# Designed miniproteins, single chains, continued (5): the designs that were tried, part 12

Each design is a single chain, and the fold is of that chain. pLDDT is the mean over its residues in the fold that is shown.

## One batch from the design tools (miniprotein)

Design m16388
Fold by ESMFold2-Fast:
Formats: C-alpha cells, structure tokens, sequence
Structure m16388 (fold): chain A 64 residues (1-64)
C-alpha cells in the first residue's frame, strides 16, 4: 500500500539522518576542513528536508 511504502521510506530516511549526524559529529571533533563539514551538513539538511516531505505525504495518505 502507498501508506506502508511511505512509512518504510520514513524509516530508511531516519536511519540515513542518524548516520549523517554521527558523521558530522565525528568530523567536527577531528577538526576536518570547513568544506568537508559544509558538504556533510548540506547532505544532512537535504536528508532532513526529504524526511519532512515524507512525513507530510504520510499525513496526506492517512487522511485520504
């Protein structure tokens, strides 16, 4: 079902966000170059936006 598929995608995207948060924390602690930190932050922000869009789609499908 479309609702179940969106829930699956939410779980996958949440797992990816957790990995990116951990990677960002590690690279900040290692004083990685600013460009490297900025690239990981951009990936994290894009993944967070994807999660928000999936959560909105989940609410749309649930109300239908």
Amino acid sequence: SPLQEVQRQIAITQARLTVLDGELYLYQRLNAPDDTIAAIQADRDATSAELAALEKEYQRLRKS
Scores: mean pLDDT 88

Design m16389
Fold by ESMFold2-Fast:
Structure m16389 (fold): chain A 91 residues (1-91)
Amino acid sequence: PARTEDERRALRLAEIARELREKYEQKELTPEEIQELADEIEEWLRERGVPEDEIGEIVATVTYFMDTYGIGDLEVLKEFAERVLEILRNR
């Protein structure tokens, strides 16, 4: 294949991020707001029984998404986190 599995996952994540960015109002987020939302996503994933190694990767991806695209809606971030998890499980 022309692309690796990691490259395909990065493309799917970028497409999802673009779709969410276009649907929802963007704002500048403080580092404190990003950390608080990241902590809430981490705890939510733990409560759902997601393995710690997957949680770390998802939270890092969600944090990058918040910082890059200015999306701070918790429900949108949860949707994004679920899509990241689905992509990881399709390895």
Scores: mean pLDDT 74

Design m16390
Fold by ESMFold2-Fast:
Structure m16390 (fold): chain A 71 residues (1-71)
Amino acid sequence: SLDDITVPGIPTEIVSRAAMLASNLVLEGESPEEAAEKAVESVRDELSPEQAEALREALLRLARVTAENAK
């Protein structure tokens, strides 16, 4: 489930907040790439560059799965 997404080195609260945003954006019709980038941007000030990149990759995978399941 979406609640099971975790990224090593990032607080679960930040990951969950970004994951919910990415999933909602995909369900609203945004591309997985756009959804993941907007979700990372929403928490970017709370993360190091390395954490932001790791989160972006995890959110992109989540967004692609969400988009596929919505079709």
Scores: mean pLDDT 81

Design m16391
Fold by ESMFold2-Fast:
Structure m16391 (fold): chain A 89 residues (1-89)
Amino acid sequence: MPTEEQIREVFERMLEEIDEEYARLVAEGREEDARLLAKGVLLQLIAEAERLGLPELVERARERMRELGLSPAPLSEEELEQLRRLGEE
């Protein structure tokens, strides 16, 4: 099992990667794709942090969602389909 420190490092890296990808998609005029990608990853990070019993990481991911104006509601079927296509290669 990785340490809590290693888990935090991975979490931070994933947040940075999403910020970079978000900025790239927005720069390309793909704001809806950017918001969908960020929402999907942040919801996944929240679920993993809850599973691991790390409430501080849950709150951090929720704060990032609020900063980006993202709804914490589960992804719709259409959003899941689009996110799946974005995640494939």
Scores: mean pLDDT 79

Design m16392
Fold by ESMFold2-Fast:
Structure m16392 (fold): chain A 70 residues (1-70)
Amino acid sequence: NEKIWEEIKKELEEKESWYEELELKGKKVLLGANSPFEKELVQLRVKAARGENVEEALERGREIAKQLEE
């Protein structure tokens, strides 16, 4: 899973985006670029689809969507 984590970070770096690693309920969650937030949600969905911290990644994505109302 560290390998998949690094893969997603590399994808964000290739787009010259910033990223943050968060730990929610003891699970790692990766946040991508904040503008537009849709890109961040896409990155979280990719991580979830790969079976890495699926529950927390989806929860974080939903939280962001609720806060920004998009």
Scores: mean pLDDT 50

Design m16393
Fold by ESMFold2-Fast:
Structure m16393 (fold): chain A 97 residues (1-97)
Amino acid sequence: SLKEKAKKARDNFVKRGDSLIEELKKLMEELRTLAKESGDPALQARVDRLEKLAEETIKAYKEAVKNNADMFTLYLLYSALEGLIKEAKRLIEELKA
């Protein structure tokens, strides 16, 4: 049925979002380690701010999923997670250069 196909599409999208959350968490752990090893308080503060934003975005995504939010809302939060992953990866590359 059309409803079953729509539900499966949503469930697959949510599963992809969960994968992004796990990737973001791993990147934040790597950034935390790099910041600690650098001994730079300014870098530690930058990583702390990024971690707070990541935690707030993950919480918002999980609450949207739990509350059966529409696909547009989920897409906006998914895009925010992708943006945070891109920023975390950029900062890691910058610190390893």
Scores: mean pLDDT 88

Design m16394
Fold by ESMFold2-Fast:
Structure m16394 (fold): chain A 97 residues (1-97)
Amino acid sequence: VPPILPAPPEHLVPLITMVYETSIWVLSKQPGLVLELAREYIDTGQFYYALGDEEAAREYLERAIALLEAALPTAPAEQRPEYEALLAEARELLAQL
């Protein structure tokens, strides 16, 4: 099971949320960055889980899983282990909600 990070200080939450949302926005504009986008979704889900926001955590983890499952059949062979590892991580985090 991947480690769940401790909750950040409350006054930094809006700043951290803005950083995650900006990263997702930037990566979503690049069709070739599926692994990077999925990793950002997982990190964002883990962040919300650490805050106790299980609804937001579930939403981002489900987005990561859907993205990876859709891309996996056409993924380059050299990237398949990374896709499968991220899928396993997202599914394990989702199972803890």
Scores: mean pLDDT 76

Design m16395
Fold by ESMFold2-Fast:
Structure m16395 (fold): chain A 61 residues (1-61)
Amino acid sequence: SAEEMKEKEQEIMQEAFRALGTLDRESAIAKLEELLAEAKRENLSQSVIDTLESMLAELRA
């Protein structure tokens, strides 16, 4: 359902923000790559996928 998908999106985004705030750069990159792969496998919204890709690009810069 749309509500279940939104809940999964919130959980993934919370994990992404937690990783950025608590992990070193290399560990944060690895965690965000896992979250991005999960979002793509679960067919989450393009906005969530784009946000995770933007976060990864920023960490790699």
Scores: mean pLDDT 86

Design m16396
Fold by ESMFold2-Fast:
Structure m16396 (fold): chain A 75 residues (1-75)
Amino acid sequence: SEEEEFANMSLEEFLKKAEELFNKLPEEYKKEFSDVIIETLNKVEELKKNGASEEEIKEVKKEGYKKLKEIKEKG
């Protein structure tokens, strides 16, 4: 699924895909979208610092993508 592909992406690939989606969004949703990206990045960094498993990091990325998709579908 798209969510699984996204969860398996590197953080750099995640950011590139998020940037593409961000640029296509209506202005009214850009702040909400940006906030979700920042929150997801912060959670991933905290997990890495705490020695979390790769699976735990993938779950956080998957949840972040679900939120981004919801914002995109509102626009």
Scores: mean pLDDT 78

Design m16397
Fold by ESMFold2-Fast:
Structure m16397 (fold): chain A 92 residues (1-92)
Amino acid sequence: KRKEVEELVEKATEYLAKAYEAEYGRPLSEEEKEELRRRLLGLVEKLAAEGKELALEKLEELRRENLATAPEEAKEYVEKAVDYLKKAVEIA
């Protein structure tokens, strides 16, 4: 259901905001979080429309790329965020 997808994207946004704070030393504003949430929801909807297998592969690629450049304290948050995005794609 769309509501469940939106809730999973909200959780992904929460974790990416924590990753950002860990890397840059400041929290995201409410406006920045809302922009991120909308971008992630659009990404999930687009990827799900292209096919779930391809979507999961692309999200795994994004995870590897982000983990390669993330500081240690941000890595756990990046992994959790991508896991929630994968769940959102599977439900959408």
Scores: mean pLDDT 80

Design m16398
Fold by ESMFold2-Fast:
Structure m16398 (fold): chain A 86 residues (1-86)
Amino acid sequence: SKLEEYIEEARKRPGVTEETIELAKEAVENPPNEGIAKMIKAIEESDVEEAAFLLDILAGVKAVIEAVERTVKAIEEGRLEELAKE
C-alpha cells in the first residue's frame, strides 16, 4: 500500500528508530483524535518525501497525546501523585 511505502521511506531517514515507526503505525491504525485522522489523510495524499517527514512528526505527536491522556486519566481517577512518582 502507499502507506507501507511511506513508512519504509521514513525508516531510511537519519535518527528514525523502530519505536518511531511503531508509534507511527499505531497512530495510523488507531488515530487518537480528529486532528491526527486529518494528518493521516494529508500523509496519504502527499509525495513520498513529504509523507516520510509527516510520519516522523506524527509519531512524536502521538507520544505527546498519550502522555497528556495518561495525565488527564490520573487526575480524573485521583491518582495525580502516582504520575508525580513516575
Scores: mean pLDDT 63

Design m16399
Fold by ESMFold2-Fast:
Structure m16399 (fold): chain A 64 residues (1-64)
Amino acid sequence: KEKELAEKIVEALEKGDYLEALELAGKFPKGGLGTEVQKVVGEAIEEGTPVEEVRKKLEEILKK
């Protein structure tokens, strides 16, 4: 489920749908894992981080 949400976030960012990416990130639990995911997505939108880099960061977070 979390991996599926991360893949949807990456797809939304690739399409430039930042609102959808933020909404999907908000579906993660607020504690621990969810907080890290929301931070990565927010920083990617603000800084224009490449989608490939965002995907790697999300995969590392979810591997735990």
Scores: mean pLDDT 76

Design m16400
Fold by ESMFold2-Fast:
Structure m16400 (fold): chain A 79 residues (1-79)
Amino acid sequence: TDKALEQIRKINADTLAQIDALKAQGADPSTQIKVLDDGISQIEAIYQKNPDNLEVDLEAGANLTGFATLKVSLKREAE
């Protein structure tokens, strides 16, 4: 439903804003990964509550893929 989509979009926006603020402060990649993990958990919870909603499933999947890609990049910076 629209409410679930709005929640996913808000989590995505808030998570990316937190990552951007942490980067501006020179925070470690590990700190940024923790914020991504929190965002992933929140989106997964919404996805699990809406298993038959195709729009929610597609948007959740796209955002989770984006966060996973960012996490891989941050992990490489930490190595």
Scores: mean pLDDT 84

Design m16401
Fold by ESMFold2-Fast:
Structure m16401 (fold): chain A 75 residues (1-75)
Amino acid sequence: SEQAAELLVEALRAAYNKDEETYEKYLAELLSKASREDLRRLLEALRAYRASPNYDPRLDAALDRVTAALEEALA
């Protein structure tokens, strides 16, 4: 859903800024509100973005963290 995508963007922004409290808040809200299908689509979108020529490698640490959290939630 669009709301799930917005929560993901906020979690990524918090992770990038090393704002631990805000990251945990938005990640928890995403995982509680998003369906398994929403999480799978978001994970696919993140992987596609990382493979794109427009990808910013400064986001590596933030994307690694969020990707790992989504993969764990889908396991």
Scores: mean pLDDT 85

Design m16402
Fold by ESMFold2-Fast:
Structure m16402 (fold): chain A 87 residues (1-87)
Amino acid sequence: AEAERRRELEEGLARLYASIAAITPEQAREAIAAAAERPLTPLERAYIDALRLYLEDPEAGRAALLALVDEAVARGLAEEERLRAAE
């Protein structure tokens, strides 16, 4: 389950990187700014901040996005365990 969930999230990041590479950095910044105009949860804000970092410093941004993937996987596993315990 963990390896499968991590693979799905990493494939999501790969698609995101491909999408960013298919547009200009300016268009990517505009899309990120538009996404940030709505009320954000702490995780959504961290994700937007990591995307902004990726555009300015791809190495630091990739590290931040991978850390968010790790957090999402850990939270998902905890939620799955909670649901299994709740008969």
Scores: mean pLDDT 71

Design m16403
Fold by ESMFold2-Fast:
Structure m16403 (fold): chain A 58 residues (1-58)
Amino acid sequence: TVDTLWAESTTLYTQSVTLYNKSVTLENNGDTVGSATLRAQSDVLYDQSADLGLQAVS
């Protein structure tokens, strides 16, 4: 349903933002490898969120 797609999109977006913020903290602490890993995971979740959001409005 549209409501389910929107809720899932919002959840994935929130998770992507959380991972991105953690990646910034790791980068500031000198953990470049950990930062890069979390940023990659954040990007995947952000893309999935955008795809579900587009489906919800289609």
Scores: mean pLDDT 84

Design m16404
Fold by ESMFold2-Fast:
Structure m16404 (fold): chain A 136 residues (1-136)
Amino acid sequence: VARLSANPFEEIPRAIYEGDLEPVRRFVELNKYFTGANEKTKALDYLIKGLYYFLQGNYDKAIEWFKKAIEIAEKNGDDEIRALAYFLLGLVYEKQGKYDEAIKYFKKARDIYEKLGREDLVNMAKERIAELEKKK
């Protein structure tokens, strides 16, 4: 895998989808002291806090921080953070066995990734939705 052009907003959902949490842990460790100085950096800080709790298996706290990240990202039109946070909410609800909520958030992430032209992330969201719909 190339070390160049790794975008955390692409690499994080891919790594979690593939079951490799090492890139996610590295991203959190490198950014754990990052504090939001404005609304844009605040959304990223909340996303990192959500990822920290996700890695601990504290899914309820992960959900709280991802929802806070979405609120700030939505107000600022930050579609990259908003899409990633929705995708991560889908994964957390899937881990909790809450398949209806998981599908809802994967659909929200899919729609934003489609708007952003992120075809690989759109396909990952569609695959998750299709798999979870079979469990209903």
Scores: mean pLDDT 78

Design m16405
Fold by ESMFold2-Fast:
Structure m16405 (fold): chain A 74 residues (1-74)
Amino acid sequence: SMMDQAQALVKGIQDALDRLRQAVQNRAPEEEIGRIVVELLGLVRQAEDTGLPEATQQASRLMDQAVGLLQQYS
């Protein structure tokens, strides 16, 4: 169902965010950080495209966390 797809997308965003946290903490190369960011942006866009408010809100919240991590990296 669309709900199951949305849950899978949110899970994907959470997993990518966790990898971003590890990469930032370990001062990973910019290329690795960039790949994770591109993956995150794609998953967030897909979650928004479901049109489900809860999935969109969760994706937005997780993206805000990613932005905070990137500010620590710079």
Scores: mean pLDDT 86

Design m16406
Fold by ESMFold2-Fast:
Formats: structure tokens, sequence, C-alpha cells
Structure m16406 (fold): chain A 69 residues (1-69)
């Protein structure tokens, strides 16, 4: 999975916003092929309790999750 594929999905879900909600981050992961349960765990662990994530933070969370599979 390339950074460009991740960024495209983030753009589609965020509609150009710099910050994504946790539910938007979960939707990004689901579109990238993760199950809803796995996506929720990844976002919960990666967000460290934050209500919003930057695009850069979400990309790093996704990359770390892919290394753990």
Amino acid sequence: MSDEEIQKVIDEVSKGAELLSREQAIEVLKRLGFSETTARVIVHDGSLGAETLSREELIEIIKRALKSL
C-alpha cells in the first residue's frame, strides 16, 4: 500500500480538511481494507485519546498498523 493510495482515501473521506475525526479515520481504514473492529482498535490506540487526527498522524498510524500484521 503506497503513501499516495493512503492520501487519496484520506482526501475522499476528509473532503480536503486538514484534521479528521476518529470516525473519519476509521472510515479511511475501512476503505483501505481493514475490518471495522480492527480499524477502531488501530485508531483508538494511535490517537492517544485525541478527538481529531492530522493527515500526517493518520498516515503514520496506518503504516505502523501495516507493519504489525
Scores: mean pLDDT 79

Design m16407
Fold by ESMFold2-Fast:
Structure m16407 (fold): chain A 76 residues (1-76)
Amino acid sequence: MSPELLKETTDLSVELIKHAVDRTLARRAGDRLGELRHAIEAYEYSARLSELYGDEKSKKESEELKKQAEEELEKL
């Protein structure tokens, strides 16, 4: 609602969208490594956005999905 909160929301949302797009493109290309790397980044930005709005549940869910993606990446 404040100008500072709006700017932070916009900056985090832009980065989230960029990684979500790149994740989709990697998936379509069969690039599993790229898909997982962009998924990890997207979940990180999602967690930060949830924290900004005090949504502890969504933050923890994003952190857990990030851990799962990191585990899958390590197995490659």
Scores: mean pLDDT 88

Design m16408
Fold by ESMFold2-Fast:
Structure m16408 (fold): chain A 80 residues (1-80)
Amino acid sequence: MREEQIRELQEKIKELGEEFEKELAKPNPDKEKLIELLEKIGELTKEMLRLREPELGKENVERMLEGLEKLLKEEIEKIK
């Protein structure tokens, strides 16, 4: 079950990432849409990491979540 949930999240993250790249490639990218896509990617990635906690360990997941939050904030600030 958990493996199936992780695969579903990976597929959704990939789809959102492709949509993000497509929007970014436009001559006049929609900044609001780019921010929304990054926030959604971040949310799904956090869910995936939490599901992988038994494999990765709680401390590693916490560090990864902190790193992800920082990267998302930096990327969103670049778009603004």
Scores: mean pLDDT 83

Design m16409
Fold by ESMFold2-Fast:
Structure m16409 (fold): chain A 73 residues (1-73)
Amino acid sequence: DASERAQNVVRTTNELRKLAEEGKPEEARKLLEEKVKEGKLTAKDLRAISTDFESQGLKEAAKIAEEVAKELE
C-alpha cells in the first residue's frame, strides 16, 4: 500500500545516497531498476527522490533517478 511504498522510498533513498557518496552511479541505477521491477517504486516516487537529491547537491544520483523515471513513461 502507500505506507509500505513510503518505507521503500526512504530505504531506497538512503541506499542511493550511500552509493552516490561512494561514487557508484551504475550500482545506484541498478538498485532503482531492481526496485521498479519488484513493483516497490513508481515513476512519481523516482521523481520525488530525484528532487530530494538535487536539493542536497547530489546531482549524479538525481540524474539517475530521473532517467529511470523517464524509462517508465
Scores: mean pLDDT 77

Design m16410
Fold by ESMFold2-Fast:
Structure m16410 (fold): chain A 70 residues (1-70)
Amino acid sequence: SLEKLVEEARKLNEEIMQLLDEIYKNPDNKELREKALSLAEKAAQIAYKAGMDKETVEESLKYFKEKIEK
């Protein structure tokens, strides 16, 4: 169960990083930003369930949101 949650979080983080690259290439595409934000929030929820420290999860989510929104 825990290993499955960690794997899902890792996969979502990979998808988020790919979307950040796409946003960099297409800065006016709002759909990409909305998708990246949605995935970042989902990854944070999974990290909480996997037992990651709440402060660490919050800082990671803040970091991604700032990169997505600029």
Scores: mean pLDDT 80

Design m16411
Fold by ESMFold2-Fast:
Structure m16411 (fold): chain A 62 residues (1-62)
Amino acid sequence: GQELKNLLEQLKQRLEKLNPEGALALLEKLEKMPDDVAIDLAKLLLNLTDEQLKEIAEQILE
């Protein structure tokens, strides 16, 4: 729904500045999840610091 689209757009804008390749991989995984799970995870990720988000994006590329 619209809530998920808004959360993914916010997450994309933050992640693209930190790790563009990891941003694509993480967003692709979130888009494949059920909407309710993706919304909860996106909200959790948006509450993280830039350093924590960068680390998660780097781990996804491994």
Scores: mean pLDDT 82

Design m16412
Fold by ESMFold2-Fast:
Structure m16412 (fold): chain A 73 residues (1-73)
Amino acid sequence: NDKENILLEAMSRIRTAEEYKKLGEQGDAESAEIAAEEYRHAANGFKTIGDYERAKQLEEKSRELKEKAKELK
């Protein structure tokens, strides 16, 4: 089931993003960039399965972390 596989991959990417987000919040700019990328990939997964509201929330988290990474450099 393509939708189920996409959802599981997106959820896995969110968990990875949450882990790197914590390191980014501790001042690691590279971890903040990784977290932003993982949220962006997860958002693309949710768009593919038609969950545009979840995708929008994940895109916003990605944007916030990308801005955080710039402030740390």
Scores: mean pLDDT 86

Design m16413
Fold by ESMFold2-Fast:
Structure m16413 (fold): chain A 70 residues (1-70)
Amino acid sequence: GDELLRRIAEEAGLSVSQVRKARAALISVEVDGISIEDVARTLGLSPGTLSEYIRRVKRAAESLGVDPLL
């Protein structure tokens, strides 16, 4: 829920909005097989920026012992 997103955001040093975008991108890549470049364009981000958000979210989720794709 939203509380878990806030915990991930704090651990990752990101805003909740940035965590939501990174998680939406992870779902699109892992579930729909969409490229990160195409997802980044849809979200109005550079692929490099989106990749950084995803990396930080994954690391934060691992540190908290949770699945980032909740």
Scores: mean pLDDT 80

Design m16414
Fold by ESMFold2-Fast:
Structure m16414 (fold): chain A 75 residues (1-75)
Amino acid sequence: SQEEIVEGLKAMAKRLLDEALRQKASPEELTQLHNDLKQYILSMAEKYKISPELVEELLKFHDELYKAALAQIEA
C-alpha cells in the first residue's frame, strides 16, 4: 500500500541519517544526504503515485529528522 511505502521511506531516511551521525558526518555531509534523500523520496512518490497528503507528511518527517541531526552535531 502507499502507507507501507511511506513507512519504508521514513525508516530508510532515519537509518541513513543515524548512520551518518555514527560516522561523525559534517554539517555539509548531512546537508548533501538530506538533499539526496529528498530527491529520492520525491522520485518514489511520483513513481508510486503517493497521495499529496502522504507526500507532505513524508517531507515534513524528513525535514524534522534533518534539523534534529544538525542540532545534534552543532551542540
Scores: mean pLDDT 84

Design m16415
Fold by ESMFold2-Fast:
Structure m16415 (fold): chain A 100 residues (1-100)
Amino acid sequence: SKEEAYEEIIKIIDETKEKIKKAKSSEEVLEIFKEAASKITDIIDEKLPDDPEGQEIKKMISEAFLKVVELYNNNASTEEIKELALKELDKIKKKLEEAK
């Protein structure tokens, strides 16, 4: 169901936030975020292909990943990259909780 798909995505976000908090390098943050973005996109494409809110979440996660990559390419600190990643994930989670 739509609600089950949203709950699955929220669980991935929560797990990803905990992994990012424990990450020891910028490269590890990028890999964790990339894996989460891939999993979330797959759920949306498989379970929510015609859901407008799901498509918005897909756009948000892609834009969030690009922001994290841009910060990394500009040689930002691991702490700055973590803070941005966590902030963007919280924003996506809030949107999902409001869409349920």
Scores: mean pLDDT 89

Design m16416
Fold by ESMFold2-Fast:
Structure m16416 (fold): chain A 94 residues (1-94)
Amino acid sequence: PLDQEAIEKLEENYKKASDLEKALLLMAMGEAYKLQGQVALAQGNTEEALAYYEKALEYYKKAKELAEKAGDERLVKEVEAMIEEVEAQIAKLK
């Protein structure tokens, strides 16, 4: 669970950040939603887990675009691995 203060701080940092910093912030948001999906799945709520994994996927895809723009090939590969992991989890739950 993300509290409102943490979300507001991430939004402020996003507005002032470089493309690389923005990519890292979006990856952190994706990871937070992935963890919420894992919690929902552990509680037996497959639909809620799926919704959180889909949000994580959205943030990882945005992070990939910014990592590509920043020219950070290593970060692009790391984000691609995260995307593949979440897509595999979504496929298992459908």
Scores: mean pLDDT 84

Design m16417
Fold by ESMFold2-Fast:
Structure m16417 (fold): chain A 115 residues (1-115)
Amino acid sequence: SPLEEIRRRLEELFDEVKKLLDGAEQAIKNKDYETAIKLLREAISKLEEMVRLVREAVDDPTEVERIFTQAAIDLINAINAAKKGDFETAINYLKRARELVEKGREKARELLDKA
């Protein structure tokens, strides 16, 4: 079904975002801020695609859209911290974004199961 295809694509994007965030955390720990910024920008792009898919799949995407938008904002703040070489601030924003992505994943699954 169209909903099952969207569900599959969302799960693929969640896995891709998790890998990008894991790679960005490792790059920050290695003080490879250039690689971290690249990976975080890719993660933001994937979060934007996830917002688009949820808007297509469910009648009220508001809560999931809010969660993914806040995750993207935290990743933008992590990029800005990484540009300054601010390890602690970058890691803290990355952790917050990771928690929001997982929360958004659970909420998206719940909404898709009702669709």
Scores: mean pLDDT 89

Design m16418
Fold by ESMFold2-Fast:
Structure m16418 (fold): chain A 65 residues (1-65)
Amino acid sequence: MEEPKLTPEQIAALRRMVDEARETGKPLALEDRTVNGVKLTGDPALASLTLDEVGYALRRLVEER
């Protein structure tokens, strides 16, 4: 388990994705490992992160609530 260094913008985007998925029932792009080489659609800022880094960050963000 490594703690990746994410920007505040990336953290906010991930937190928003979690909140929106819970409220609207929309699936997170994170569930699709890759889509045309892009793991996270809708927010290209997150596409630069590895799937492992995104998973770690999401777990931390969920724990903050």
Scores: mean pLDDT 56

Design m16419
Fold by ESMFold2-Fast:
Structure m16419 (fold): chain A 88 residues (1-88)
Amino acid sequence: MITLTEDDKKEIKTLLDEVEQDSDKYESLLDNPKFRNLLRYLSYKLKGEILSDDLSNEEIIQKGQEILSLLQQQDPELASKFQNLLNK
């Protein structure tokens, strides 16, 4: 796991806020392009892993749960916000 900087945490908070603002525009969280960008950012910053654009919905959900667990270890407040997003 890669340690998040304060600038990384600020960017994550901004991306989370943008996804929440657009949540009512999409039937599924997975259809929101801002959510997909958030997952790519978190995967890269927490694991140094570049997510494929060809991931299935099941693979995206699995990656989301893994990222949530890693984010919980770094910043519980951001993890709670991300968890609330996943539970909508």
Scores: mean pLDDT 78

Design m16420
Fold by ESMFold2-Fast:
Structure m16420 (fold): chain A 81 residues (1-81)
Amino acid sequence: PMSLDELVERMKEIFRKEAPEKYEELSERLEETKEKVKGKSLMEQLQAFGELIRELYEEGLISEETAEKLEDELVRYYLSN
């Protein structure tokens, strides 16, 4: 099974490749979301990270293509658990 730590590291890798200039800010928001959902159900974790992706896109911090790649990682996390 994929761990929450592995999900976050995979999402950080996407940020490193696709938005390196914003990497620090984007990684902080991932870590904040991770801490909020640590120990929560799989569905609550997926909802929180989905909400984060939507927020980052709406704020113009990530492209639509980056958002789609992050959503693919959520699907992978769901299917691995």
Scores: mean pLDDT 88

Design m16421
Fold by ESMFold2-Fast:
Structure m16421 (fold): chain A 65 residues (1-65)
Amino acid sequence: ALEEVEDPEVQEALRKAAETFRKVGVPDDVIEEAVRRVVQEHKKTPLTPEEAVRLFARIVEEHLR
């Protein structure tokens, strides 16, 4: 998942976002699914760190609404 991202800045941004959401009580399975979806999108179209974090947050929000 995260290890599939070759861009260190994108990988670090996603790692920090995942840790932040885990600390506030988001279930690990939701976090892992969101990371997988962002990684898949990044493989199709390279994302900036900011775009990756925004997409990650959007996916997490979709699972929690």
Scores: mean pLDDT 79

Design m16422
Fold by ESMFold2-Fast:
Structure m16422 (fold): chain A 84 residues (1-84)
Amino acid sequence: EEQEKERQHLLEILRKIADLLVAGKTDEARKFYNEELERLKKENPVLAFELESILDYIKTLLGDEDIFSPRAGKLLKRLLDFYE
């Protein structure tokens, strides 16, 4: 199904962001997120919205911390466990 393909694509993007953040590659994670988000806004606005919504959720869990941080990566990996 198209929805399952979109879900897998979203999970792949999120996993890459999480892996970069956990590795301390925060600048690379930020660049990757911005490039993917810009691409998705043009190609699949619904998936772009879902990506932003997931990162916004992680941001609420971080409070005053930057979303591009190793802690954000750990929280994102935890969230991904529920999507698998």
Scores: mean pLDDT 79

Design m16423
Fold by ESMFold2-Fast:
Structure m16423 (fold): chain A 65 residues (1-65)
Amino acid sequence: SKKEEIEERLKKILDGDENREEYLKEIQKLTGLSKEEILELIQESFKKKWSVSELADKLLEKGKK
């Protein structure tokens, strides 16, 4: 599912994988969001203690509009 694909890329980014930029681009394609919007939501997830699943849901919600 689209959510599972986003969760896999998010886990790689959060783990500090060397291909982080490629995973960000893949999330951009899946959501239609800009890199800045994705990074802002990742930052908010740390403040609000969202799970990877909750963050993926928020990315999909924002990407729909």
Scores: mean pLDDT 83

